# Designed miniproteins, single chains, continued (5), part 35

Each design is a single chain, and the fold is of that chain. pLDDT is the mean over its residues in the fold that is shown.

## One batch from the design tools (miniprotein)

Design m17192
Fold by ESMFold2-Fast:
Structure m17192 (fold): chain A 103 residues (1-103)
Amino acid sequence: SPNLEKAQRLIDLAENVFNMSDEELLEAIDRLQSELDLPEEIAERLRELIREGDKLSLSLLLYGLAGYYAGTSDEDMDRFIEQLRKHNRHPALIEAAELLRNR
């Protein structure tokens, strides 16, 4: 399944975020944007999280994006966004998750 392949690539990146440099992460996002046709608004928020050094929020957003491609329900996405808000997670992560939910 092309969507499950996209989801797996996002999971693989999410699991390696803490082992990668900012340069390697920015190159990986540029590659994913072209190969997965990521919306610019999502790609910009991924790059913002890299520049701010928030690798935890970057990893969480990559897992959220993988769930989106894997066909996660609207209710599960809403719960994910609620947890991000409850824990005062980075605004770029919350905004990107909301963009995915409303797409």
Scores: mean pLDDT 86

Design m17193
Fold by ESMFold2-Fast:
Structure m17193 (fold): chain A 89 residues (1-89)
Amino acid sequence: SLREVVEELKKLIDYYGISEVSKAVNEAIDEIAPPELRDRLRFAAATILSLLHNGASVDEVVETLRSLLTPEQIELLVEAMKRAIEKLK
């Protein structure tokens, strides 16, 4: 699930550009995340989107997320990412 979402985000960055993808991800985080976690999830999202934009592998991005967030926070970010992907379709 996480790997598939990261792979889809990479394709969307290539198609729409990082600014549009970042906007959709931040909007989705604000919709689903508790206020206390929004800054943490936005920071993690900004980090991985930058890595993908600069040619990092999906494996490097997944490892980076696991170093930045708890498993529960990763699940919440995955849901935000899925919502962002739907907004961009």
Scores: mean pLDDT 87

Design m17194
Fold by ESMFold2-Fast:
Structure m17194 (fold): chain A 63 residues (1-63)
Amino acid sequence: SSALKEETQRLFAEADAEIAKLTDPEEKRKILARMIGEILRKIGDAIERELEARLGKSVSRST
């Protein structure tokens, strides 16, 4: 299995702990937006690596 799942769960746990300290909904939203951005970036990277592995990292070479 991929380390992506572990990293995602860790990010959620850390964000949840930090959010629990806050009462202001606006601050919570900012932290959530940042966390989501981080997760999406890591997912994109993982998908790209999987595709490169399957295609031999030589898929695109023209135009």
Scores: mean pLDDT 71

Design m17195
Fold by ESMFold2-Fast:
Structure m17195 (fold): chain A 91 residues (1-91)
Amino acid sequence: SSEFRKIQAEIGKALDALRSDPPDIEKAAEHLAKAAGVEPPEEPTIEKLRELAKKAEERMRSLAQTEAERQAVDALTQRLLQEIERVEKRL
């Protein structure tokens, strides 16, 4: 669906922000908030990024209709959590 693709794109942008050097935490939080369908936090922390990632995963999973889409949710969630952990270890 178009909503699924929109969430996927926003998670991709959040991943790009986390992978930048230095990591752009504010931009990552903005894109994850859009993926989750909520307002971005005023002060994005690693804890808030994890909360937004979980909400985005739940929303994306509820919209998944095909096996390929379900696999995409799992792959993106795994990459997202790995990048958040990597950033946390550098703080």
Scores: mean pLDDT 87

Design m17196
Fold by ESMFold2-Fast:
Structure m17196 (fold): chain A 74 residues (1-74)
Amino acid sequence: SPLEEELDEALERGDVEKAAELLAELVKNAPSDSEAASLYSGAMIRLVALVLEGRITLEDVKFVIKTVEKALAE
């Protein structure tokens, strides 16, 4: 999907704010819980890799998690 492609590009760039926005939208609108979980886990693996590379911080990962949690509470 266009949003999944945009998420992949944002994650490749280390664009935390855009990745959080796109992941929240994708997870909120996923057709099933298993697809939502797959999207979320895939993005988390990539975000952790960016932390290990020194490109982003654990606080950035926390920001993404909180953004997704807020979207799911709506």
Scores: mean pLDDT 87

Design m17197
Fold by ESMFold2-Fast:
Structure m17197 (fold): chain A 82 residues (1-82)
Amino acid sequence: SLEELQRRAQKKAAENAGIILTERETFRYVKEEGLPLEEALDRGYEEAVKAIEYSGTPEQAEAARKAADKVREKLLKEYEEK
């Protein structure tokens, strides 16, 4: 249905926003404020989730949070490798 198609598109958009915002804010905290990666990841994740929760639906916020969690896990794992 059109509603299902719109819901899937909105969910994917929220997931992508969660990924992009988490990475961008983490990068900004590292580069502009000189925070350690772990603290920058925590703050970046928090800012990304907060932004989506404020402007999105509960479903969009949930999708963004799950996507942001995966980004945080991936970046932490990459940090452990180095």
Scores: mean pLDDT 78

Design m17198
Fold by ESMFold2-Fast:
Structure m17198 (fold): chain A 69 residues (1-69)
Amino acid sequence: MKEEKLKKLKEVASQQPLDWPAVLKLVGELKKMGVSNEDILQPLLKALGSLPVDQQQAFARQLGAVLAQ
C-alpha cells in the first residue's frame, strides 16, 4: 500500500546513520506505485540536508535518476 511504504520511507529516512540505499529502494517502489515526486521528496529533504556535502550530491543525483523514471 502506498501510505504504508511512504510511512516506512519517513521511518528509514529518520534513522542514524542514514541508510540511503534503503531510502532509494523505497523511493523507486513509491514512484512505481504512482506516488508524486513532491510527496516522496518532502520527508527526504531534511534527511538529505543532514548529510555531508559530497554525500548530498551523490544522493541527490541518484534520487533524481529514480524520480525521473
Scores: mean pLDDT 74

Design m17199
Fold by ESMFold2-Fast:
Structure m17199 (fold): chain A 97 residues (1-97)
Amino acid sequence: GGAKALQLAQDGLEDARRGLELAREVLENGGSLSKAIAAALRAIGGETGAQLALRLAQRSGASPQTLQQVQQLADEAQRLAREGIELALEALKHAKP
């Protein structure tokens, strides 16, 4: 139902945010290729989870209010994930083997 979709979207947003945070950490402080890859994968996972949440909310017949909330969370997760992926790719150019 809508409550599970909302929770999944919130979890996806948190994963996207954490992926961005990890990408910034690797870029600022230096890091291994594996850390940069882990940051990108976490960001991608966050966006994927939030998009799945949106599809589940739609299919479960969630209220318009719940659909709007899940959509907003999914949009924010996508924005943070894209930023995190871009920073992770930049970190990969400077990462030590």
Scores: mean pLDDT 85

Design m17200
Fold by ESMFold2-Fast:
Structure m17200 (fold): chain A 66 residues (1-66)
Amino acid sequence: AERRAALLEVGRELNRLYEKYKDDPQLRQQIQDTAYELSLLWAKGVPPEEVREFARRRIAELEAQA
């Protein structure tokens, strides 16, 4: 439950960024790449806190580029 909740929470944040930067093709691609990387972490069975930490860092990097 916690692990799935973390993935859904992160997915909502990525969707928010995708909509916010919809007119920036480079940021859009980086957001999609981040979503793919998160799907790989999910498949590897990493803890929910690690998924959230990875997402937080990536989202901060993406927003710093905008």
Scores: mean pLDDT 77

Design m17201
Fold by ESMFold2-Fast:
Structure m17201 (fold): chain A 80 residues (1-80)
Amino acid sequence: DELERKRKVAVLTSATAVLEAAVSFIPHLSEEQQVAEAEAVIEAARKLLEEAKKIPEAAELLVERLEEIIRRAEEIIKEA
């Protein structure tokens, strides 16, 4: 099922890009919202990381990007 695999990679790639945008926007939120949004981004990124690791093509494209999203969000929580 090559088409289904390609569709899953595309969906995971799009979701990762949305989280990259979300984490970049967090510094523009109120201090109270920054922690809550960062925690939500970490949860979503960890779920995507688990799914990406199951698909070799997605893992090559997305694992480092998702780990960077988690790292950036964790730093925001530490600074808040």
Scores: mean pLDDT 86

Design m17202
Fold by ESMFold2-Fast:
Structure m17202 (fold): chain A 95 residues (1-95)
Amino acid sequence: MSLEELREELRELVREHLSPEEAKVAERFLEIVEEVLRRLKVSPEQAEALFGLLRSQFLRQPDEALIERVLSDPELQELLRRLTEELARRAAELV
């Protein structure tokens, strides 16, 4: 699946499953995630894996193969840690 397809699916899931107020917050969160991933110069494959995890969370269907891949990849784990730190920093500026 392409990164653009995953990104569009996540936006559709947000609109379909969340209230209008929650959808605005989630869309802003997705924008911040995209900005942070761009700044961290992640590969398309790494970005695709991270968006796949977000999709699994919205669907409430844990993708065990994807989770195992992340747990087995130290670079993806370090990227998730850095992404979380940058998101927390950005969120602190918005709240």
Scores: mean pLDDT 66

Design m17203
Fold by ESMFold2-Fast:
Structure m17203 (fold): chain A 67 residues (1-67)
Amino acid sequence: PWIELEFVSGALDDDYVEYRIVAISPEFTVADLARVFGVDEAAIVAANGLTDPTRLEVGSTLRIPRP
């Protein structure tokens, strides 16, 4: 599984960094994001208000919490 992200915003004092999903493989999940960024899956779900953590959409914005 793979994902391509575009940087949107983030500063050293921010609680998260924002990315836009440019492209994503159909097998890619929030668990894969957690592994890539070294953060908890639950923290990503909470930061983004995800109702279905298995459904990530091209063009949506992701908030990745800082560890």
Scores: mean pLDDT 74

Design m17204
Fold by ESMFold2-Fast:
Structure m17204 (fold): chain A 85 residues (1-85)
Amino acid sequence: TKEHIIEVAKRAIENKDFDRFKMAVSTLVSEGDYETALEFIKKAYEAGMNKDELAKLAEQLAVYLESQGETKAAEEFRKLAEELK
């Protein structure tokens, strides 16, 4: 469920577990929940997760979304990546 993915993302932030966080956020993006994915990347940054890893993740998600034709969502993830640099 979406609630399960959200719980996984929250625990990953608490544990500084980037690999688990990346999987949870990537799942949200694949399900079309771009807003929640963007919010979690921002929360991870606020919680002190590695900003360079988060910026790279946002860039990777933007490339994926562009390949899917989701141009507006891709721009949002690119803007977030720039903000994290």
Scores: mean pLDDT 87

Design m17205
Fold by ESMFold2-Fast:
Structure m17205 (fold): chain A 70 residues (1-70)
Amino acid sequence: MSEAEKYREEAEKLRIEANKKHSELVKQGKFDEAQKYEDELNAEADRLYQKAVRIELEEKGASPEEIEKA
C-alpha cells in the first residue's frame, strides 16, 4: 500500500463517519450540530486528499512548484 493510498483511505473513513454522525444528529433534531460536524470532518478529509495528491505528484517526479500548487 502506498502512502498516498493510506491518506485516501483515511479521508474516505472520515467522509463515512461524517455521514453517519450527521444522520444521528438529524434524528435527534440537532440540525445545526449535524451541519457543523459534517463541515469539520469534510474539511479534514479534504486535507488528507490534498496530502495524497502531493505524495503522488512527488512519487511521479513533479517539480516542487507543482507539488506546492496541488
Scores: mean pLDDT 78

Design m17206
Fold by ESMFold2-Fast:
Structure m17206 (fold): chain A 68 residues (1-68)
Amino acid sequence: SEEILEQTLNEFKRIVHEAMVNKVSFEEAKKRLEEVYEKYKPYLTEEQQKILEETLKRAKKALEKLSK
């Protein structure tokens, strides 16, 4: 579902933002991103799962840069 993909991507953005404003630690944010990915993955098409996997990878890299 496109709605589920959009919801998941918005949740990723929220988690990254919370880390940026020091609401959560980098490690907690990374863990939450992985939990959200696993939670919504079964509701997505194979193509949408691939988009989500790439977005997760990019979000984790962004958090690593911000942790310095």
Scores: mean pLDDT 81

Design m17207
Fold by ESMFold2-Fast:
Structure m17207 (fold): chain A 71 residues (1-71)
Amino acid sequence: SSAETRARLERVAREVVANPDRDWTTRELADIAEMSVATFSREFTRLYGVSPREFLASPRLREEVRGWLER
């Protein structure tokens, strides 16, 4: 993916990790990334290896993604 696409996905992931108490939806994340849900889900999964739904459903996966963001 392009550097801009990666930056948008990382920004969305950071926002979720920073606000874990929010009832986030994949649609909201896609809107923040300015992508369709289908495009967002594919690009997020390509970058992080987990789907947005799995990421949102698991505090453990959020910590894993946080670790990737810090590298």
Scores: mean pLDDT 78

Design m17208
Fold by ESMFold2-Fast:
Structure m17208 (fold): chain A 115 residues (1-115)
Amino acid sequence: SNAEKARRFARDLNLVFDEFIKKLNELYRQGKLTPENLKKLFDEFIKKVEEIAKRYGLPEEVRQKIIDKLKEAGDILLKMVSDPSLSPEERRELSLKYMKIINDIIAEARKALEA
């Protein structure tokens, strides 16, 4: 069913997100969380999300929208790593923007799979 397909997609997507966070934390722990290393890790993450979206048969327009939103999320993470002048309040606002983008990606993918 379309609902089962959407659920499996969400599980596969969550596994890729968990892998990204695990690798991000490993870079931080090793003192290697640089803008360059974050960009490389995020480019790998985008590629894996694209491969999953294609495997589940999401239309090209939906895949492109997801990729564009992921790139926007990546720019937020890069700013948080690159800019030591950010206040705690500004970091909180950026974190909330990041979370909203990720939630929008999940909602967009679910809508396309349930249609």
Scores: mean pLDDT 82

Design m17209
Fold by ESMFold2-Fast:
Structure m17209 (fold): chain A 87 residues (1-87)
Amino acid sequence: SLLEEAIKKLEKAIEALRKGDVEEARKYGKEAVELLRKSGKVSEEEIKEIEGAIEMGVAAVEAGDEELKERYIKVLEELVEEIRRKL
């Protein structure tokens, strides 16, 4: 399903953030957001929260802020679990 593919892309974005790969994090985040919108099962408000968390995670990586990076990774993991509940 589109929602399952979106979750897979979000998990790849999270892994990219862990590795400090901001280009891959943005790429997979964008792909996930497009799939979430096409699914029609996630609200625009929820999608914007996901986009914001990815951008904050990227900003933390670029700043070298490991604590902030881990915080936004946890936020994204929780958002992924909320999406899984819609499967």
Scores: mean pLDDT 89

Design m17210
Fold by ESMFold2-Fast:
Structure m17210 (fold): chain A 67 residues (1-67)
Amino acid sequence: SSNEEALLSLPVPLQIGLIDEAVRDWENMNEEQRKNVIDLLEYLAKHSPSEEVRKKAREALEEIKKK
């Protein structure tokens, strides 16, 4: 989707910051927002050209699935 491509165009530090923010805000999200976050994190974990971003996305998915 267009939103996924926009995420990949951001500098790596900003992509990591967005992942960290999504994890922190997870408890305040509704079901639709949570689904969108999971979809975006799975996309980044699979498709990001940055190993650091892929690692952070995988760690974020693990953390939110424990909640």
Scores: mean pLDDT 80

Design m17211
Fold by ESMFold2-Fast:
Structure m17211 (fold): chain A 93 residues (1-93)
Amino acid sequence: DEEALERLRESMRYLGMPEEEIERILAEVREALANPEDPEQQARLREVLARLTLRAARHALEQGVDLEELRALAERLAGVDPALAEEIRRLIA
């Protein structure tokens, strides 16, 4: 979904990521989306999204977001990515 990729680009810019890093990550996401049957590409996509989610959570914490909102995010992620959920919980502990 090109619209979703553009929203991801804007989110990464908001986080202050360098343009070179943004383009590299978007290229990895596009490649994984083009190859949904490739478990290695799917694993890389999950890892990229997990790193971006953690970076966004850190940025939100720095901006003074309610800790309960970050706890709710960790609870939602516990069933999908337990390791990422634990990282977010440690961030707000």
Scores: mean pLDDT 77

Design m17212
Fold by ESMFold2-Fast:
Structure m17212 (fold): chain A 55 residues (1-55)
Amino acid sequence: DLSPSLQALVAQAPADQRSLVQGYLDRIRNSPDPRSQAIHQTSLSLYLIGVQLDV
């Protein structure tokens, strides 16, 4: 499951980032273990925070 913070970041993602975000979500869902899921969730969170800060 996605954290509430990550769910909010995904919901706020710009339209041009939606395909990349969907790729991350698919990778999280298809991750074989909780560690892999956590790694991909962290990567997505950091990416979206950067996008939100216009960096």
Scores: mean pLDDT 76

Design m17213
Fold by ESMFold2-Fast:
Structure m17213 (fold): chain A 64 residues (1-64)
Amino acid sequence: MVLEKLTVEEFLRRFNENSPYRLSPENLRALTGLEPSELISRRVAEQLARLLGLSVAELEEIVR
């Protein structure tokens, strides 16, 4: 899964570039508890997808 190979900051860059949503680093840290250099785990990916009203597959397509 591409999502699980991205750092928090790389996820933010790709997500904000490829979607109409805007996530701040501060909001993502508050939601995930991860540092910008840490990898997004599958559990965190599922949590982010739910919070954004997306499926994990839709989230992965945005950042792919």
Scores: mean pLDDT 75

Design m17214
Fold by ESMFold2-Fast:
Structure m17214 (fold): chain A 73 residues (1-73)
Amino acid sequence: SIVEEKLKQIEKLMREGKGQDAFKLAKEMLEKYPDSKEKLAEFFTKRVQSPEPLGVPSSNEALLNLIEPLLLG
């Protein structure tokens, strides 16, 4: 699905240290597909519980700090 494709793109951006681009894409998804909020929350919750898979911790921390208010209110 388009949502799954975008989630994979976000993960790739996070691995590349492009946290700002990953955040922009996540925000765009929420604006275009509001029903994707639960899937985005699940995606980021899973990544927070798996620190080692993503090689750029500072970018990931910044992204999580930006996206969490959008997902949790």
Scores: mean pLDDT 67

Design m17215
Fold by ESMFold2-Fast:
Structure m17215 (fold): chain A 88 residues (1-88)
Amino acid sequence: MTAEELAEAAERALRDAEEAEEVLRRLLSPEVYEEALALLERVREALEEARRAAAAGDVAAAEAHLRRAQEYAAELQRVAGPELEEAL
């Protein structure tokens, strides 16, 4: 994967995260939403770091930040998943 491809992936993921916040706000209980929102903020931070690293041509750093974002996203799915499945 090139730095340009990593930057595009991070930008797309940031847009997806913005849309996810609205969905989580509508479907989750307030308590679970606060925990999910904190994790989503960590996902966004890692994605922004990945995009900056990719823009600088640092492929290794960009990949590391994307992996971190994926780890936070997996934790978000673990926290929010049960209520989201019940709401759908």
Scores: mean pLDDT 81

Design m17216
Fold by ESMFold2-Fast:
Structure m17216 (fold): chain A 86 residues (1-86)
Amino acid sequence: MEEEEKFLEKLRKKLEEMNVPKEVIELLVDVARELLKKGLEISEAELEIKTKNFTFNIPFKAEGVPVDFADEFTLKLIEIIDEIEK
């Protein structure tokens, strides 16, 4: 809850620093919120996201299933970025 919103705020700031369009940032934050709602616990971890033009690390907290969160979120992030870059 509080940790979830803290993570989403940090994710939003990181995407803004990378010059990701605000429309795309909101979509990515919504995807992350949906994944967290599916019962993923937050602890300390990092995920690496690779797209056509970008490689970046998003710091996050995940507990229990950080690998599943990172993989699913990365796939959704790539999917959304690919749609925007078409």
Scores: mean pLDDT 56

Design m17217
Fold by ESMFold2-Fast:
Structure m17217 (fold): chain A 90 residues (1-90)
Amino acid sequence: GLGEEGLRLLEEALRRAKENGDKTTALLAEKAIEAARAYLAAPSPEKRFELEVLLGLAGIRLGVAKLIGDKETAEIAERIIRGLELALAS
């Protein structure tokens, strides 16, 4: 389902961030995975709000990456955004 696809994208983003030594993006992906897993297991308004906050943070990360021309970080941030959107749509 959408939730499983969302988690797959978040786990791919985490792997790529770790391979690149990008601790900031890796931490964001780790928190996104934790929050998405918690939400998918037992949805609540509080958990939904946490996903929305993480989506906002991923959007900021994407914006900064695009501004400085960091294409790899931008692609990873886009995967985090898509993964979180799929979790929210589940």
Scores: mean pLDDT 92

Design m17218
Fold by ESMFold2-Fast:
Structure m17218 (fold): chain A 98 residues (1-98)
Amino acid sequence: SMTVSVSVPASVKVGEVLTVTVTVTATTSGTYTVTVTLKDANGNVLDSRSVEVTLAAGQSATLTFGFPVTEAGTYTVVATATDSAGNTVSASATVTVT
C-alpha cells in the first residue's frame, strides 16, 4: 500500500503563490505518479500537475507545488498518488484566499 498527505497554508493573499506540500510514503518499492489538482469552491478544476517519483519500500518523497492565486475565494487541493498497478490514494485540503 501507499499513503499520501497534503499540507496547505491556512490562508493566502490574492497575488501570492499558494504553496502545496505533498508527502507520499511507499510500502512497496516502485514508481508512483503524484497528481495535484487545484479546484475552486464550485469544484471546477483550475490547474493540475503531475510528477513521477521512484521510491523504495518504506521511503517517503516530499513534493512542493506552487499555484498563483489571482482571485479571492475558497480553494480545494486534491493530491492523488497512483502506483504502476493503477492503485490510487487521495488526500485533500482547503485554503482560503483573501
Scores: mean pLDDT 85

Design m17219
Fold by ESMFold2-Fast:
Structure m17219 (fold): chain A 77 residues (1-77)
Amino acid sequence: MEEVLERKKRFLEEVAAWSEEEIEEARREAEEHIAGITDPAEAAAVRELHRRTLEAVARLAEELGIPKAAENARALR
């Protein structure tokens, strides 16, 4: 339990350190991946899952007191 929480906190601290340019690059890569999905229903489902995952990460970051990670996670969607 403790090790998993520490790893998640470390990941969120890394996300908090991302620059605006790094966030835009990550967003572009995600959009390129989704754009490669030929089935529009599948593409929509993947986009929605990605959005929900980023919001869950943002909420966890807020709970752990890393608000910059929450801002960056929401910027990625």
Scores: mean pLDDT 78

Design m17220
Fold by ESMFold2-Fast:
Structure m17220 (fold): chain A 70 residues (1-70)
Amino acid sequence: SLQEQIVKLANETLEYIKKLIEEGKYEEAKKLAEGLAKSLQRMADAGLLDESVARKLIEEAKKLVEEAEK
């Protein structure tokens, strides 16, 4: 389904953000994580993604933003 594709891409993006943080690329990681969170919220608002699924992915992205800001 479209939702399954969105979830897969979101998880792949979260893993890439984690790699950026491990490489010390904090500004790139923060920008990408903030962009992902905004994109996921827009998809949920449009009904393309379950609110509960979007919430969990957005919270993971927000945690990575916090980690990149340290």
Scores: mean pLDDT 86

Design m17221
Fold by ESMFold2-Fast:
Structure m17221 (fold): chain A 89 residues (1-89)
Amino acid sequence: AELEEALRRIAEEQGVPAEEVRRGLEQAKETLAYALQPENLAKNPEVTRADIEAKAEAEIAEAERRLPDLPEPVQVVLRELVAAVRAIL
């Protein structure tokens, strides 16, 4: 798949193992899911789920603006991360 090709290219061109990139993606997904847990949101009543979603969307928009300047395999990984984040929101 496109993601697997990108991971192979990153390993070959930048020396970053595919396992390390996958770990980073998993950690990002887990961190966002954790932050959106009702119990964690209740600990800070001034920060709502909508605030976290708005911040995530703003960061996605900024990442998408920078996307054309990034190497192709990095673009693929970033698009995968964006899709995963939107699936959690």
Scores: mean pLDDT 79

Design m17222
Fold by ESMFold2-Fast:
Structure m17222 (fold): chain A 113 residues (1-113)
Amino acid sequence: MTPETRYTPEEVLEALAEVEGVPVEEVRKRLEEELKEVLEELVKEEKLKPEEVEELKKHLEELLNDPRKLSLTELEAKIAEAQARSEELSALEKVEMAVYQALGEMLRKVLAA
């Protein structure tokens, strides 16, 4: 079987920017705004302390700058696993799910082009 192409988060953003004909900074800004809304909801829902919010922000930045490459299938598998455990998800795991979901949507658009 042909190996499925694997992407870092940065490579997903670059590939989507090329598909949409926009600068990568526009795609990155869109992703950052989406993830900011998710973080704000988690702070309200989980009643997070300031130190916990800073840990989530750091984790989100680490996920977006992760040098590991994932395929769409791997991203979808991570999302499905998180959804199956929805009642048990920590705030950290909810942030991870939101990042994988956003990247998966972007990568689906890239692969459809």
Scores: mean pLDDT 79

Design m17223
Fold by ESMFold2-Fast:
Structure m17223 (fold): chain A 70 residues (1-70)
Amino acid sequence: VQELIRKAAEALRAGDFEELQRYIEQLAPYYQAGDERVQQAIRLLEQALQAMRQGDFEKAEDLLRRAAEI
């Protein structure tokens, strides 16, 4: 699980949205099962993506680092 979260964060940092979607799909069963760690990681990844869209790359990097450490 932690490895998938780390790979998703790396994909988002690289701007590889195809790989990001693939890892999110692999995490979906854990999210549906109520895995709080996975739910927290996905929320941080969503916030990081929003920060990148707003041009706040410092906030995005902080959120990506936090997601990878979950």
Scores: mean pLDDT 78

Design m17224
Fold by ESMFold2-Fast:
Structure m17224 (fold): chain A 113 residues (1-113)
Amino acid sequence: MVEELLRKAEELLEKGKEILKLGKELNNPLLVNAGKLLIEFAELVKELVEKYSNDSEVLKQVDRLVREALEIADELLEIAKSGDQSLESILRLIGLTLRLIGLILDVELLGKK
């Protein structure tokens, strides 16, 4: 369980780094910020998993949050790889970034106990 959750966090970290790189290449500050937020979220998840390694309820919540973040990361990668900078894509990117901020706040709240 813990090892699988850490693998998901590492996958999220790698995707966040790729989104950050693509955002810089595209000169898209929203993608750059989304990538940075994904990296921060992945690091917070790793800290929580270590701190609460024997707390099944906390680990269950962290698993839910990391799965949601992976879905957001996949959608962000699709936007980044498409190179589409239409208003529709910009609004979608803003929406995904706001959802990610919400997940970070949830993870921080779990960490404060």
Scores: mean pLDDT 84

Design m17225
Fold by ESMFold2-Fast:
Structure m17225 (fold): chain A 66 residues (1-66)
Amino acid sequence: GLEELLEASVLARAEAEKLMKELVKEGAESVEGKRLSATVYEITYVKDGKTYVTRIDGLELLEKKK
């Protein structure tokens, strides 16, 4: 329902921010976050000359919490 989408959106944003801060702290050269939807973020970063892309899905995070 709408409440689950709102909770998933908050979880996705919090997890994306946490991951981006940790990647910067660990020495990633370039860290970018894109919001693909209300509940999905895509994080792109460069480490040791290689580009990595990962997705954060708030609905999956919410399901793991249940």
Scores: mean pLDDT 82

Design m17226
Fold by ESMFold2-Fast:
Structure m17226 (fold): chain A 63 residues (1-63)
Amino acid sequence: MDLILRAVAEQLRAVGDGFDRFLAWLKANPNASEEQKQKKWEEITLQTTNRNRQIRSQLDNLL
């Protein structure tokens, strides 16, 4: 049970970290096109999804 709650907390944290990273990139790249912003957001969301997948895989190995 604690493992499931921990995984949920880590997944939510990964999403938050993704948002912070995107905002930092936007501040560093104020002249970025909408297409570049879209690609960067997709990159960050993919990284977040991959991290969440790893967390779930670790749970599956323990359960």
Scores: mean pLDDT 75

